# Designed miniproteins, single chains, continued (4), part 31

Each design is a single chain, and the fold is of that chain. pLDDT is the mean over its residues in the fold that is shown.

## One batch from the design tools (miniprotein)

Design m13056
Fold by ESMFold2-Fast:
Structure m13056 (fold): chain A 100 residues (1-100)
Amino acid sequence: SREEKLEEMKKKLEEALKKIKEAIENNDIQTAKEIWEELSKELIEFAKELNDSELVTWVKYALKELLEALDDPSMSKEELIKAAEGAAKFLLDMLDKLKS
């Protein structure tokens, strides 16, 4: 159950990243923000089910960092895509640590 839920969360994160990158390419920053906020809410609920306050803190951190990047009009599409990939990789690495 726990391992199956972890794999499901990882897949949702990977699918969300793909959609966020597509939204950024299409100049749809609002959709990118909404996808990231929805995913972060789901990850926070998952972390709470695990009673993992550290994971909650890290998800909130990643949420804030990418939202701030998406709100920065000086950032290029390449920089925004890199920020999204970085935030997703950070959370994927945190989820992988829960499998050990």
Scores: mean pLDDT 85

Design m13057
Fold by ESMFold2-Fast:
Structure m13057 (fold): chain A 118 residues (1-118)
Amino acid sequence: GKQKLAEAFRRVLDRFGLRDEETDKLIEEIENAKTDDEFVDAFMKLLRYFLEKVGDKVPLAELARTLAEALREQGLKASPMEVYNALLPLTGGLSLASAVYLNDRETVKAWIDRVLGK
């Protein structure tokens, strides 16, 4: 489960030329997480760094399509629209991006479980 999510993010970072030493360390932290708490913490760190690094460099619709495709290639549940809504910053509902900035671990964990098909 966690290795598939890590691989999907690695592919997206490679596609947009955004991979660096920090993204590699954060992806490795996800792959090496021994507990659900460590996995959620590592994923939140990666997603926060990823969102900051992406900024305005990639159109959100293109980012969402690429990430949804990478997730589906790993056999994970994702649609471009669901990923788009998850990445929207501070919109009229609590998105994954908003949850990361608010340190809402429960919402982040629920998103992970849905994508992993748990």
Scores: mean pLDDT 78

Design m13058
Fold by ESMFold2-Fast:
Structure m13058 (fold): chain A 73 residues (1-73)
Amino acid sequence: SNVEEAKKLIEEWFEEKVKDFEEEGKLEIAEIVREMGKELLAWLEENPEASLEEIKEKYEEELEKFYKRVEEA
């Protein structure tokens, strides 16, 4: 399903990005990225039949929240 594919890609991508930021000493940004990933994965778990458009919309929503949090960090 679209959700299963998205979940796998999101899990792999966010795990790698958190590690990269932690290794760079950007611990605050690493925490923000980790929380974004958790929120996206939780939404996907709750919406296993979500379409690609719905997944994209949720990603855009979380991305907007991410940028706002990074600007305030």
Scores: mean pLDDT 79

Design m13059
Fold by ESMFold2-Fast:
Structure m13059 (fold): chain A 135 residues (1-135)
Amino acid sequence: SPLKEKLEKYREKGKKISVEELFEIIDNPTKYSPIEILAYIEGFLENDEKFKKLSLEEWKRIAEAIAALHQFFKNLGITGLTEKAFELLGYKAYKYLNDEQIEEIKEAIRRAAPDVYEELMELFEKGIKKYEEEN
């Protein structure tokens, strides 16, 4: 479908954009649909060099954005769209952050999407376990 091709292009662009450009996309819901914003975030999450440069506040902002998208899709009866992004977020957080920083990310997720927090923590922890199994 044309939408699938467009989303794949947005994932590829997400791998190359700055964190500032990512936040401009997240903050522009009139130009980008929620599923398109998620595609950009998924692409960004695949770039290891970007994570090395992120501040804790930028990590929290990305986590909050994915959490808000998960709650949005759940309110529409849609499940599974954010699972890959949350697992990858947990994987990268465990790779690059200490335990105190990870707890701050979890608190940001809880604050952004309290009704789905437990579900999001299961996805995040799957990412952590995957990192532990691979390293």
Scores: mean pLDDT 87

Design m13060
Fold by ESMFold2-Fast:
Structure m13060 (fold): chain A 100 residues (1-100)
Amino acid sequence: AAAEQAALAKLDEALENLRRAARAYREGRLDLAQEYAQKASEVLTPLLEAVRMRRAGEPEERSFALVTEALGVTDRAAQNRLLDRVEAFWRALLQESLAA
């Protein structure tokens, strides 16, 4: 659906901003790193909290409200798919950190 596709694009942009922040930090460009990190955190912070709540077995209503606030998606099946994508990203990031 169009809303889920727009949400995926917004999520992917936030993840790309996180990668840009890490690169800028490594290059000593601290102001640029902070700018990209701020842009990424506006989307990723509520989504990471929603993932934490879901893994902790907390009431789904609160985690889904955070997904709606961050990405504008209200369909529960789509919200679960978006949270699954965030968890998959975290697993990949941890795997890369352990392999390096």
Scores: mean pLDDT 81

Design m13061
Fold by ESMFold2-Fast:
Structure m13061 (fold): chain A 75 residues (1-75)
Amino acid sequence: MSLADQIMRAIRETAETLRKLGASDEEVDAAVNQMFDAMIKAAFSQKTVEEAMEASLEALLRTAQEQIEKVKAER
């Protein structure tokens, strides 16, 4: 699976999880934007393409989990 496929899958799964938790479309969009922002910032902080790819995926997944936990806490 390509890196792009992994990123798109993580985003779709996170968005679906947030919707199931009762998040609005606006909250889902905000969470997805934060995930992309974290991914981009992590990528541009690295010196090599390999490190950028690894760091971007890790930042995306970490931010996804943080957004899910925030919505769960709001209940």
Scores: mean pLDDT 79

Design m13062
Fold by ESMFold2-Fast:
Structure m13062 (fold): chain A 88 residues (1-88)
Amino acid sequence: SHMKMLQEKLEKLKKARELVDKANALVDKAAKDGYSVDKIKEVGEEAFKLNLEGGKLAFEADSSAGSGAYIQGVGARVETELIARKVE
């Protein structure tokens, strides 16, 4: 049903947001805690993996026809962040 499809999209979007927020928190903590360069690289790789997973979930949610502006807006932000981190 359409309602079930929208619910699944919202759940994926919420998970995508949580993964991206977790990735950002890891990077922020590493910067504050004075980790070694090697440790910062490890944290960066872990954060990248979380952003990649979040981006995939957001893309699954936002690639669905008929999604609302809310779903599209959050997914676009997650996808943009994933692209930015992938290029860096």
Scores: mean pLDDT 63

Design m13063
Fold by ESMFold2-Fast:
Structure m13063 (fold): chain A 88 residues (1-88)
Amino acid sequence: SPEERVQKLVEEIDKVIEEAKKKLDTLINNGASEGEIMKAINEYSEKVDKLLKELREVETDPERFAEIERHALQKMTKLLIYTQLKLS
């Protein structure tokens, strides 16, 4: 059903962001280059963008979509700020 698909997409977005955090922490702890870190950031950002595009096609309530998108983007922004501070 559309509702089950929305729920699965939300769970997949949260999973991708959690995996991004773990990957970035691992890269930073291993002394990875800024290029490797940026490549990882771009990869996970593209994955989140693709899932949000799929969500927009399934979630017909624009307010509910906007809330989910806002929360996902806030989590990603916090992760990017955290990563930048760790590299300083």
Scores: mean pLDDT 87

Design m13064
Fold by ESMFold2-Fast:
Structure m13064 (fold): chain A 60 residues (1-60)
Amino acid sequence: SMLEEGKKEIEELLSQYDKLTNQVEADIAIKADELSETMSVEQRRELGQYLLEEVKKAKE
């Protein structure tokens, strides 16, 4: 699914930006926009929020 592909890309971004966690969250939002080009506006908002929460979990 697009969410699963997005998670893999997010994990790669986290590795690259490990020192700049706050900026990674912004980059994740941008990536969510890219991945969601075929999604509805509501789904795009949900995706962005979901990915931000996943970043927090991954760093715990």
Scores: mean pLDDT 68

Design m13065
Fold by ESMFold2-Fast:
Structure m13065 (fold): chain A 61 residues (1-61)
Amino acid sequence: MVSATVTAGGVTFTFTGDGQTGSITADPALSDEEIAKLLREHREELSVALKKLGEEVAKIN
């Protein structure tokens, strides 16, 4: 398991991956629809965290 975190819209997102599955969690906890909205609004900031997660997943495989 590898992870990357980013704060956008006052919410901390944790992206996790293991090369087979990925997940996104938010603190404070949000519905999937609210998470999707924030990801869309802050896509430029979140793209850096997603790229880092992908690089870390590649290193463990």
Scores: mean pLDDT 69

Design m13066
Fold by ESMFold2-Fast:
Structure m13066 (fold): chain A 89 residues (1-89)
Amino acid sequence: MLPSAEQRKEIWEKTKKLIEERAAEILAHPEFEESFRQLNEFLGLDLDPADVTPEALAHMILAGLLKVAGEPESLVEEHIAKAREEAAK
């Protein structure tokens, strides 16, 4: 059974919080640069991994998960825009 719209919203809120809490740990991982390059390509981004903040990475990961889950393109684009905004700071 697919989650209801209300359950999906709750799942995404919990997922976002978990990603935000874990983004700093992911950034410090020795395999991060290669995984980041693949994520950039998947999302059509060109962000420099050296300039990425935990907040920018959290939005990139969430955009990737939303895209894989088949969520509306508007939600994916919103998180891509937020990732670009955070990386530009």
Scores: mean pLDDT 73

Design m13067
Fold by ESMFold2-Fast:
Structure m13067 (fold): chain A 123 residues (1-123)
Amino acid sequence: HMKRLKGKFVFTLGLVAEEITAGDPELGEELQALIDQLRDALLSNAPKSDIAAIMRQIIQLMKEALEKRKDQLSDKEIKLFESFISGMTKLVDDLENGKISLEEFLRRVTELSEEFLSELRKV
């Protein structure tokens, strides 16, 4: 049900955040604060526009984390992070434009996050 989906979504996105901000505790704390804000918005049934706005802030911080780490990452890792960020951006756009429901958005982001974490483990 929706409550379980929201929990899995937040948890899995948190795992991605830890991987993207690995070795940068300050950036990791900033990203975790946005994820905590996202969790609270989802639990309070905030409008999709509020969810999308928080997601865009998370995506922007993930882009900043990737730029800071490019010199420490392989080409394959960089491609995985860029693909994940692009996929997230499309899903947020689809949510804002009413192309997908909030439930479908949470499901697809969770799947994308699980695929990212699985592929990252192979590198």
Scores: mean pLDDT 87

Design m13068
Fold by ESMFold2-Fast:
Structure m13068 (fold): chain A 71 residues (1-71)
Amino acid sequence: SFEKDVALSMTRMAARVAGASEEEIEKLVKEFEKLTPDQTVKLATLFLKLSETLPASEAAKKTIEEAKKLA
């Protein structure tokens, strides 16, 4: 969906800006691809919020753990 595609693009951009490696970004995106559009938007929002206070690697790890619970 358009909403999911936008959320994925924003997540990729935010993760790169936060200093995540391309490998970490790929892992995060692969987990989001398994989710519904609504779930993807919620998890993308969680990632952005966590990246404000945590290193990109830790924010990605916590977001992936939450994504796996929904998949």
Scores: mean pLDDT 80

Design m13069
Fold by ESMFold2-Fast:
Structure m13069 (fold): chain A 82 residues (1-82)
Amino acid sequence: MEKEKLAEEEKKNIEEGAESLIKRYKLSPEQQKKLKELTEKRIKLVEKLILEHGETYPSIENKELEELDKEILKIIEEALNK
């Protein structure tokens, strides 16, 4: 798969995932804002990793990506815990 095509598909997947989370967990406006900020950072980082590593990017250890994933999970946990 071409790197540019892979980056575009992953961007769509990340954006759709964020939209799904907002609808599924009925996130507050504050939680939505935080999730969108994290989503933008995630897209930018994933695009960079794909351009540098191609299809092997998911195997690359990236502390910033791990932290973004944890912050997204925290938002979901806070929504579930009220």
Scores: mean pLDDT 77

Design m13070
Fold by ESMFold2-Fast:
Structure m13070 (fold): chain A 55 residues (1-55)
Amino acid sequence: DPVIPYLLAGDVEKAAEVLMEKKGLPRHVALQLAQQGLEDLKADPERRAELEKKY
């Protein structure tokens, strides 16, 4: 998922940009999904650590 590196960096704006570019999502939808993804990573430190090893 090309969004993951930006979510790991905490960059919601760039994560949303990737979602708009790669998935054709409207900006407001892309921002909501990026924010949800970031909150999911904050709530699950184990998953965050696994993704950091992969990306």
Scores: mean pLDDT 80

Design m13071
Fold by ESMFold2-Fast:
Structure m13071 (fold): chain A 119 residues (1-119)
Amino acid sequence: SLAEKIREYAKEAAEAAEKALGEEGKRAAEGILEAGEAAVLTLEDEEEGERLAERLGERSPEFGLLARALILTVRAARDPRYAAEAAAARAEAFRALNALSPGLAIAGAAMLQAVAEAA
């Protein structure tokens, strides 16, 4: 299912983030996994997934942006009216993650691309 693929890609991105940031990467990995779960949750309950993304953004703004980018990427794959908003969200998430670490931004971008291709 798309939910299983999103979780798999989140796990791969989290592992890449830990390798890029070492022991400090654990929090980044947790943020990536939570962003993936927000996207998975929107497949069944759009409002609950958006609330999870919002709560994540309150604790970790960069990962809230990643969650929003993932949610919009899934929406855009199903409804092209969201394509421009998804592209803008992906660019914003990349800039925010890159400010923390280029390796983290690359991991996030790879996850977003994989989700877009799977959706």
Scores: mean pLDDT 87

Design m13072
Fold by ESMFold2-Fast:
Structure m13072 (fold): chain A 91 residues (1-91)
Amino acid sequence: EEEELERILKEVSEKLLELLEPLKEELKKQGITDPQEILERLEELLEELRKKNYPEELIRFFELVLRGWRTRDEAERARLEAEIRELAAKM
């Protein structure tokens, strides 16, 4: 069960990393470490995913990740992480 979840999370993470690669490279090149700028770039990527008609499950997964990074509440973050894992398992 956990091994299956880890595999699914890894596959989803790899797909997300491919989509995030241009942002990761640009941020690294510019030395951007400001969380606010990172969040703005991720929000733009989310809109691109919606425009390209990516699966609803993938879009929802990304939305939960963004919400988790925006929240300052550890309990809310843990809850969002649990939902992310559940969605990844269903993908």
Scores: mean pLDDT 61

Design m13073
Fold by ESMFold2-Fast:
Structure m13073 (fold): chain A 96 residues (1-96)
Amino acid sequence: SSRYDQLRQRLDDLIKRSQELIKKLSELKKKHPDSKDITKLLIESQRLYGLLQSLKHALDRAEAAGDDAAVDTIERDVDIVEKQIQTLEQQLQQLE
């Protein structure tokens, strides 16, 4: 598959993982409505979900334009977001 297909697959995976984080944190928020830690993790998960959607749109535009430099920037942003999702997943496990 192309570099675009590989990045799109990574973005789709990260979007699914962010949705799972939002789901689990929303359930925990209902059990612990006054928890600042759960609220912060939920807000951050929602922020990353929005950023991933924006990156997916940016990837579609870069592919349409043949903009390899934009793809390089998107790949770096995906690497950063992936690490942030991994950190949130670890923090969620500490709360469960």
Scores: mean pLDDT 91

Design m13074
Fold by ESMFold2-Fast:
Structure m13074 (fold): chain A 74 residues (1-74)
Amino acid sequence: MQEAIDALMEQIKELLPELSEEDQERIKKIIEEHFTKTSELIKKGNYKEAEEISNKAQKEIEEIIEENKKKKLE
């Protein structure tokens, strides 16, 4: 879980200069919001829900990246 988030953050950092300012802000907001929710769930010992929230955040970020790639291919 933590390693997946770190890997995702590294990919985002590499892609950020190529993304629009709006898309960069969207990604940052998703990360911030999901880190807060994940931390609260971990404190409660609810690791399964924390993993589900992390996976959802990863998917949302990947969708933004894919959408940006699609626009460049048009």
Scores: mean pLDDT 71

Design m13075
Fold by ESMFold2-Fast:
Structure m13075 (fold): chain A 71 residues (1-71)
Amino acid sequence: MTLDQLGQGSQLVADAIQNVKDGKMTVDEAVKTLTDKLKSLGISDDDIENYAKGVRNAAETGQAVGYDPRL
């Protein structure tokens, strides 16, 4: 991807994570919205999958701080 696509993608990832943390959308809805926006920017499906994985991991880590049964 281009540097401009990387910058826009990073901002969309940050927005998706923030929306999940604020309770404005579920992880699945945030990932779907992010995927649709990244596709509109011409980002490859492989790169989109990596961004989606990042959002899921960040959201799960944020929830784990409040609820981790494996402490």
Scores: mean pLDDT 70

Design m13076
Fold by ESMFold2-Fast:
Structure m13076 (fold): chain A 94 residues (1-94)
Amino acid sequence: SSERERLLAQAREELERALELARQASSVDPRLLDLVRETERRFRQSLEEGAVAAEGSAGRALETAQKSSPEDAEIFRELAEELRRAAELLKKAL
């Protein structure tokens, strides 16, 4: 359906923004960039697996934010929000 296609397109946009944020923060947490790339791969194979991976990556981003300087923490909080939004959109598309 067009509605499902729209949700999937929005989820893809959120994941693209998450990848960009993870790339910008890769000097602080290179593992998180790998996790976001894994989330994109899982999403392409399975919406359910993609949603689970996105939630896991969001949790890791929040953990990194807590361990980061106040200045760096904001990018990881934004990354977590993009990943959580992607997970929500993927679940709605199921």
Scores: mean pLDDT 85

Design m13077
Fold by ESMFold2-Fast:
Structure m13077 (fold): chain A 95 residues (1-95)
Amino acid sequence: IEEKLEKAIELAKRAIETGNEEDVKEAKKLVLEVRNSKEVEEKLEKYEKEAEEFVEKVKEKRPNVEEEVIEDLKNMLLASGILQLVAELKKELEK
């Protein structure tokens, strides 16, 4: 459990720097393997929706931004949400 959360933190931190989609997917998978609950799934869906809404606003203000940059930004925001979720789960496990 701890090893999976530590790996998820590593992947999420890397995705925040790079916008790498595969790192985000793997971090999400590890979080769900540690806590496969409806609550965790709902939090992940909320982070995905927030990232998509933010990216749409960026596209409206800056229509000349490359699609790849937009995708990277979305992945970086989602990774930030995952990192926060992992911190919450670690706090629960320490109690």
Scores: mean pLDDT 79

Design m13078
Fold by ESMFold2-Fast:
Structure m13078 (fold): chain A 61 residues (1-61)
Amino acid sequence: MVPDVGRLLSLEKQLQNQGVDPRIVSEALTLYYQLLAQGVPESEAVERALKHAEELQEKAK
């Protein structure tokens, strides 16, 4: 079982279902990979990436 791929796909799908701009989705996925590279657990990396996407959407207003 490959948890990283499953979590990544879930994050991407969640953002797409929310109608998030593709650029913001890309930024959130980039942050997710950066956090994993820093040793952050997948569950925390997903949560922080989702939070980052929400913050980027708020700044776009």
Scores: mean pLDDT 74

Design m13079
Fold by ESMFold2-Fast:
Structure m13079 (fold): chain A 83 residues (1-83)
Amino acid sequence: DPLAEELALVRELLAQGKSLQEIGDELYRRFGEEHRARLKELRPDYPELSDEQLATILATAAMLQVIGEEVDKEIEERRKLLE
């Protein structure tokens, strides 16, 4: 699963203290071929966007998924503090 591999890489890079920009650049370098395949599938739905913009959206979606997991953990911790 390419998305699972991207999410694993994002988690590792975040743990290393990499910035979101550095993470985005690394995702493009390692998964650019998979991103190109997904761009072809997305193109009919987003004809107004450039390939670069679509690639950025795919990389951003992977980063947001990891950030969402961390936000959910923080919400759970805050819920425990309210009990």
Scores: mean pLDDT 69

Design m13080
Fold by ESMFold2-Fast:
Structure m13080 (fold): chain A 110 residues (1-110)
Amino acid sequence: DEEAKRKRLANLLVEQTLSLFAMAEAIAKLMLKNGEDEEVVEKERRDLYVLILEEFRRTLVELLEEGKLTIADAGAALARVLGIPELPADSTLAQLEERFEAAIEEIRKE
């Protein structure tokens, strides 16, 4: 079942991305325990989050271009990673990229 294969790929991508966020938080916590300044730790945390989201975006776009995911699969994966409502199933790739850029900008403003 091709739908089941797409669901597994999307779920793996989401779970790996969430695991990377958890690792970034663990690193930030360790830096604070090591006596690093809070502002330094916050900057490093933001930088790691941006790097993780950029890698997530790259992988997601590659899977879409290879026909391994539908736009609906990608939108659902993005919503899960960002903790936001899903985009409509008829959304375009440009709308997904716009949502992604908005999330990156929000993190950079922190």
Scores: mean pLDDT 83

Design m13081
Fold by ESMFold2-Fast:
Structure m13081 (fold): chain A 66 residues (1-66)
Amino acid sequence: MSDAQIVRTLSRRYGVPRSHIRDAINAIRSGRSRNIPEDQLRQGVFNILVDRGVPRAVARAIVDAL
């Protein structure tokens, strides 16, 4: 699935702005290219979403979907 499709789908599903989903995808891609451990990478993206006002349960669901 393209990044644009993922952004549209998750933004619609969770009621989160497309910019937040795009930032999460970019953070995961950047972290993987830097060989950051997957568990730490996912926790980092979760924290970014929560810091931007996304509810913790929704942030976890988005990270799990990425």
Scores: mean pLDDT 82

Design m13082
Fold by ESMFold2-Fast:
Structure m13082 (fold): chain A 64 residues (1-64)
Amino acid sequence: AKTYDVIIGGQRARVVLTKDGVTGEGEGPATEAFIANATAALKKYGEKALELAEEVLSAAERAA
């Protein structure tokens, strides 16, 4: 599992990526929407969605 400290929709969030899914903690609807959408994408697209999520979260962590 890899943990990312990021800003989503202007609010601080902590997101955890695992082989089994995406979890996280954060304030506001943007973080919840991200987790829900990423989880749905992982179920539909598998490894490709995980790679994209890792790229997006790594970039967001660098920007925070």
Scores: mean pLDDT 74

Design m13083
Fold by ESMFold2-Fast:
Structure m13083 (fold): chain A 77 residues (1-77)
Amino acid sequence: MEEVLEKIRQEGRRLGLESREKAEEERRRLERIRAIIEEAIAAGETTEEQAAAARKAIEARLEGIEEGLRERERAEA
């Protein structure tokens, strides 16, 4: 699983490097998906344990996007 999470993070970083606009849109999309997962946990439709893999994947992609955006900003400065 760790190798998959690292690949997801690298894809997020690539997106941030390639397009600030698309990276920000993807961040908002992932934040909405995270909110849906949290609401499902609160409603008892799933558990934190069952949602753990999805949450880790979302976090990895968000971390990658943030890394790519920061690298892009430094290069543009």
Scores: mean pLDDT 82

Design m13084
Fold by ESMFold2-Fast:
Structure m13084 (fold): chain A 106 residues (1-106)
Amino acid sequence: SAALERELERLRAEVDRLIAELKKTANPEELSILEEIQGAIDELVRTKPLPELVRALRILKTLLELALESPDRHRYLQTALLYLKSLLGDEEAREELKRLEEEQLG
């Protein structure tokens, strides 16, 4: 779908902009996570169908915006990376993401 392709282009540009902003103030650990996030995005773009990519980038955009605005930057970046890895079939990342969700809900 041409509409989904345009939506993907817009979301990718916005995500790339957010990553660039985060890199300006990242410590070495955060920079490493951001590089892994970029690699995971590239793999998702090559391997996943358009509707799944659009959904993934919308969620990623929200997590990166929270990382920019929050003092808990490391937590949001780690959550973003775990989310992307879970979409790529990493079962350990999926289980860790569930644990983080359970901790947030109490």
Scores: mean pLDDT 86

Design m13085
Fold by ESMFold2-Fast:
Structure m13085 (fold): chain A 91 residues (1-91)
Amino acid sequence: MSLLELAEEVLKKVSEKSSDEKKLASYQVTLDYVKGQEMSHTVVYNLASLAKEAGEVLNNKKAVALAQEALQTSNLEERKKLLEEALKELV
């Protein structure tokens, strides 16, 4: 499963727990923005920010910690790995 596919599944789970339409719309804009984009630092940052907030909504402390580490990490490949682990915890 791609990082985008994992993020889409996470947004679906968040939508079942949250009625914050503005926040859900913001997450959808992030997913639409990253769709078809190369996995750059900016794309990974946007997806990791989404994963962190999703982890908070879903009360998954491990996913929040992994997403926070991805936000703080400077190496792109390590950031992608941490992001994938965070998103898998939320699916």
Scores: mean pLDDT 83

Design m13086
Fold by ESMFold2-Fast:
Structure m13086 (fold): chain A 92 residues (1-92)
Amino acid sequence: SEEFIEEEIERLRRVLREVLAGHPDEEELLELFDKLVEKLKKEKDLEKRMKYLLEVDILLGLIAMARALNDEELVDRLVEKLKEFLKKLLEE
Protein backbone atom coordinates (compact mmCIF):
# COMPACT_ATOMS: atom_id res chain seq x y z
CA SER A 1 0.00 0.00 0.00
CA GLU A 2 2.75 2.52 0.88
CA GLU A 3 4.73 1.58 -2.26
CA PHE A 4 1.52 1.96 -4.31
CA ILE A 5 0.92 5.46 -2.85
CA GLU A 6 4.49 6.53 -3.68
CA GLU A 7 4.13 5.23 -7.27
CA GLU A 8 0.75 7.01 -7.61
CA ILE A 9 2.29 10.31 -6.39
CA GLU A 10 5.08 10.07 -8.99
CA ARG A 11 2.56 9.18 -11.73
CA LEU A 12 0.36 12.18 -10.82
CA ARG A 13 3.41 14.50 -10.78
CA ARG A 14 4.23 13.37 -14.35
CA VAL A 15 0.60 13.82 -15.48
CA LEU A 16 0.49 17.29 -13.89
CA ARG A 17 3.68 18.33 -15.74
CA GLU A 18 2.35 16.95 -19.05
CA VAL A 19 -1.16 18.39 -18.72
CA LEU A 20 0.02 21.84 -17.54
CA ALA A 21 3.04 22.14 -19.86
CA GLY A 22 3.25 25.81 -20.91
CA HIS A 23 0.35 26.94 -18.70
CA PRO A 24 1.08 30.14 -16.65
CA ASP A 25 0.08 28.34 -13.41
CA GLU A 26 2.25 25.23 -14.01
CA GLU A 27 4.90 26.10 -11.38
CA GLU A 28 2.33 27.22 -8.77
CA LEU A 29 0.39 23.95 -9.14
CA LEU A 30 3.60 21.88 -8.92
CA GLU A 31 4.51 23.72 -5.68
CA LEU A 32 1.00 23.16 -4.25
CA PHE A 33 1.12 19.47 -5.23
CA ASP A 34 4.54 19.06 -3.56
CA LYS A 35 3.16 20.67 -0.37
CA LEU A 36 0.23 18.22 -0.47
CA VAL A 37 2.68 15.31 -0.92
CA GLU A 38 4.62 16.39 2.21
CA LYS A 39 1.33 16.61 4.14
CA LEU A 40 0.27 13.15 2.87
CA LYS A 41 3.57 11.61 4.08
CA LYS A 42 2.48 12.52 7.65
CA GLU A 43 -1.10 11.25 7.17
CA LYS A 44 -1.67 7.82 8.80
CA ASP A 45 -5.10 7.18 7.24
CA LEU A 46 -4.42 5.31 3.98
CA GLU A 47 -8.06 5.71 2.81
CA LYS A 48 -7.89 9.50 3.27
CA ARG A 49 -4.58 9.65 1.35
CA MET A 50 -6.07 7.55 -1.50
CA LYS A 51 -9.18 9.78 -1.63
CA TYR A 52 -7.08 12.97 -1.98
CA LEU A 53 -4.91 11.43 -4.73
CA LEU A 54 -8.03 10.20 -6.56
CA GLU A 55 -9.59 13.68 -6.47
CA VAL A 56 -6.39 15.20 -7.92
CA ASP A 57 -6.32 12.46 -10.61
CA ILE A 58 -9.94 13.21 -11.63
CA LEU A 59 -9.25 16.96 -11.95
CA LEU A 60 -6.07 16.34 -13.99
CA GLY A 61 -8.04 14.00 -16.28
CA LEU A 62 -10.66 16.71 -16.84
CA ILE A 63 -7.95 19.28 -17.66
CA ALA A 64 -6.36 16.82 -20.14
CA MET A 65 -9.76 16.35 -21.81
CA ALA A 66 -10.33 20.13 -22.01
CA ARG A 67 -6.88 20.54 -23.62
CA ALA A 68 -7.69 17.77 -26.15
CA LEU A 69 -10.87 19.73 -27.03
CA ASN A 70 -8.74 22.91 -27.46
CA ASP A 71 -11.02 24.69 -24.96
CA GLU A 72 -8.58 27.14 -23.33
CA GLU A 73 -11.34 28.81 -21.25
CA LEU A 74 -12.38 25.45 -19.77
CA VAL A 75 -8.70 24.58 -19.11
CA ASP A 76 -8.26 27.84 -17.15
CA ARG A 77 -11.45 27.24 -15.12
CA LEU A 78 -10.41 23.65 -14.27
CA VAL A 79 -6.85 24.75 -13.38
CA GLU A 80 -8.38 27.32 -10.99
CA LYS A 81 -10.58 24.58 -9.45
CA LEU A 82 -7.49 22.39 -8.96
CA LYS A 83 -5.63 25.28 -7.26
CA GLU A 84 -8.62 25.95 -4.96
CA PHE A 85 -8.88 22.23 -4.14
CA LEU A 86 -5.16 21.88 -3.33
CA LYS A 87 -5.19 25.06 -1.19
CA LYS A 88 -8.27 23.80 0.69
CA LEU A 89 -6.56 20.46 1.45
CA LEU A 90 -3.49 22.31 2.75
CA GLU A 91 -5.62 24.45 5.14
CA GLU A 92 -6.75 21.23 6.94
Scores: mean pLDDT 85

Design m13087
Fold by ESMFold2-Fast:
Structure m13087 (fold): chain A 91 residues (1-91)
Amino acid sequence: GARKQELINKLKEIIEKLRNATTKEELIAILDEAIDLIVENLDLLPLQKAIAYVLQLIGLKTELELGIISLEEAKQKAIDLLEEIIDELES
């Protein structure tokens, strides 16, 4: 439906923002946008997967804030996770 396609398009925009992020602060802000977007649209995903995706995004944000993950690793993991969410929405 239209809501699902809108969510896919917004997630693709967030992936492009992630690719262009050069600072930890930029990446944290983009992760917050992704978390909020998924939380607002939980009904468009299988519940257990939606919860797991949100927790993984929160985990990445926390690891980045604590400095226990590199910027490069956090970007790649976030992009991979958002691509997985898009694949689930397209299923």
Scores: mean pLDDT 88

Design m13088
Fold by ESMFold2-Fast:
Structure m13088 (fold): chain A 93 residues (1-93)
Amino acid sequence: SEEERRRRIEERREELRKLLEEKTKGNPKLEEILAMDPEELVERGEEAAEKYEEALKNGDEEAIKKYESEAAAIALALMELRENNEWPSELSS
């Protein structure tokens, strides 16, 4: 049913939010990232992803944790923008 599908999506979103919040704990840039424009969030997300992949290849545990936390903060910010219907239509086209 459509109601069951909607419930599953909401439950999964809540689980994802909790995971992202745990990964962002102690990140000093969390507030800054949450205040960013959607365009800036996308750009920073791409940069964080590239640096995360580089850190994984180099086995740099400190950098891995840093960029994982930044990527999680960006994902949380994008999720909030989507939920609040503040996502610009230009980025969807």
Scores: mean pLDDT 75

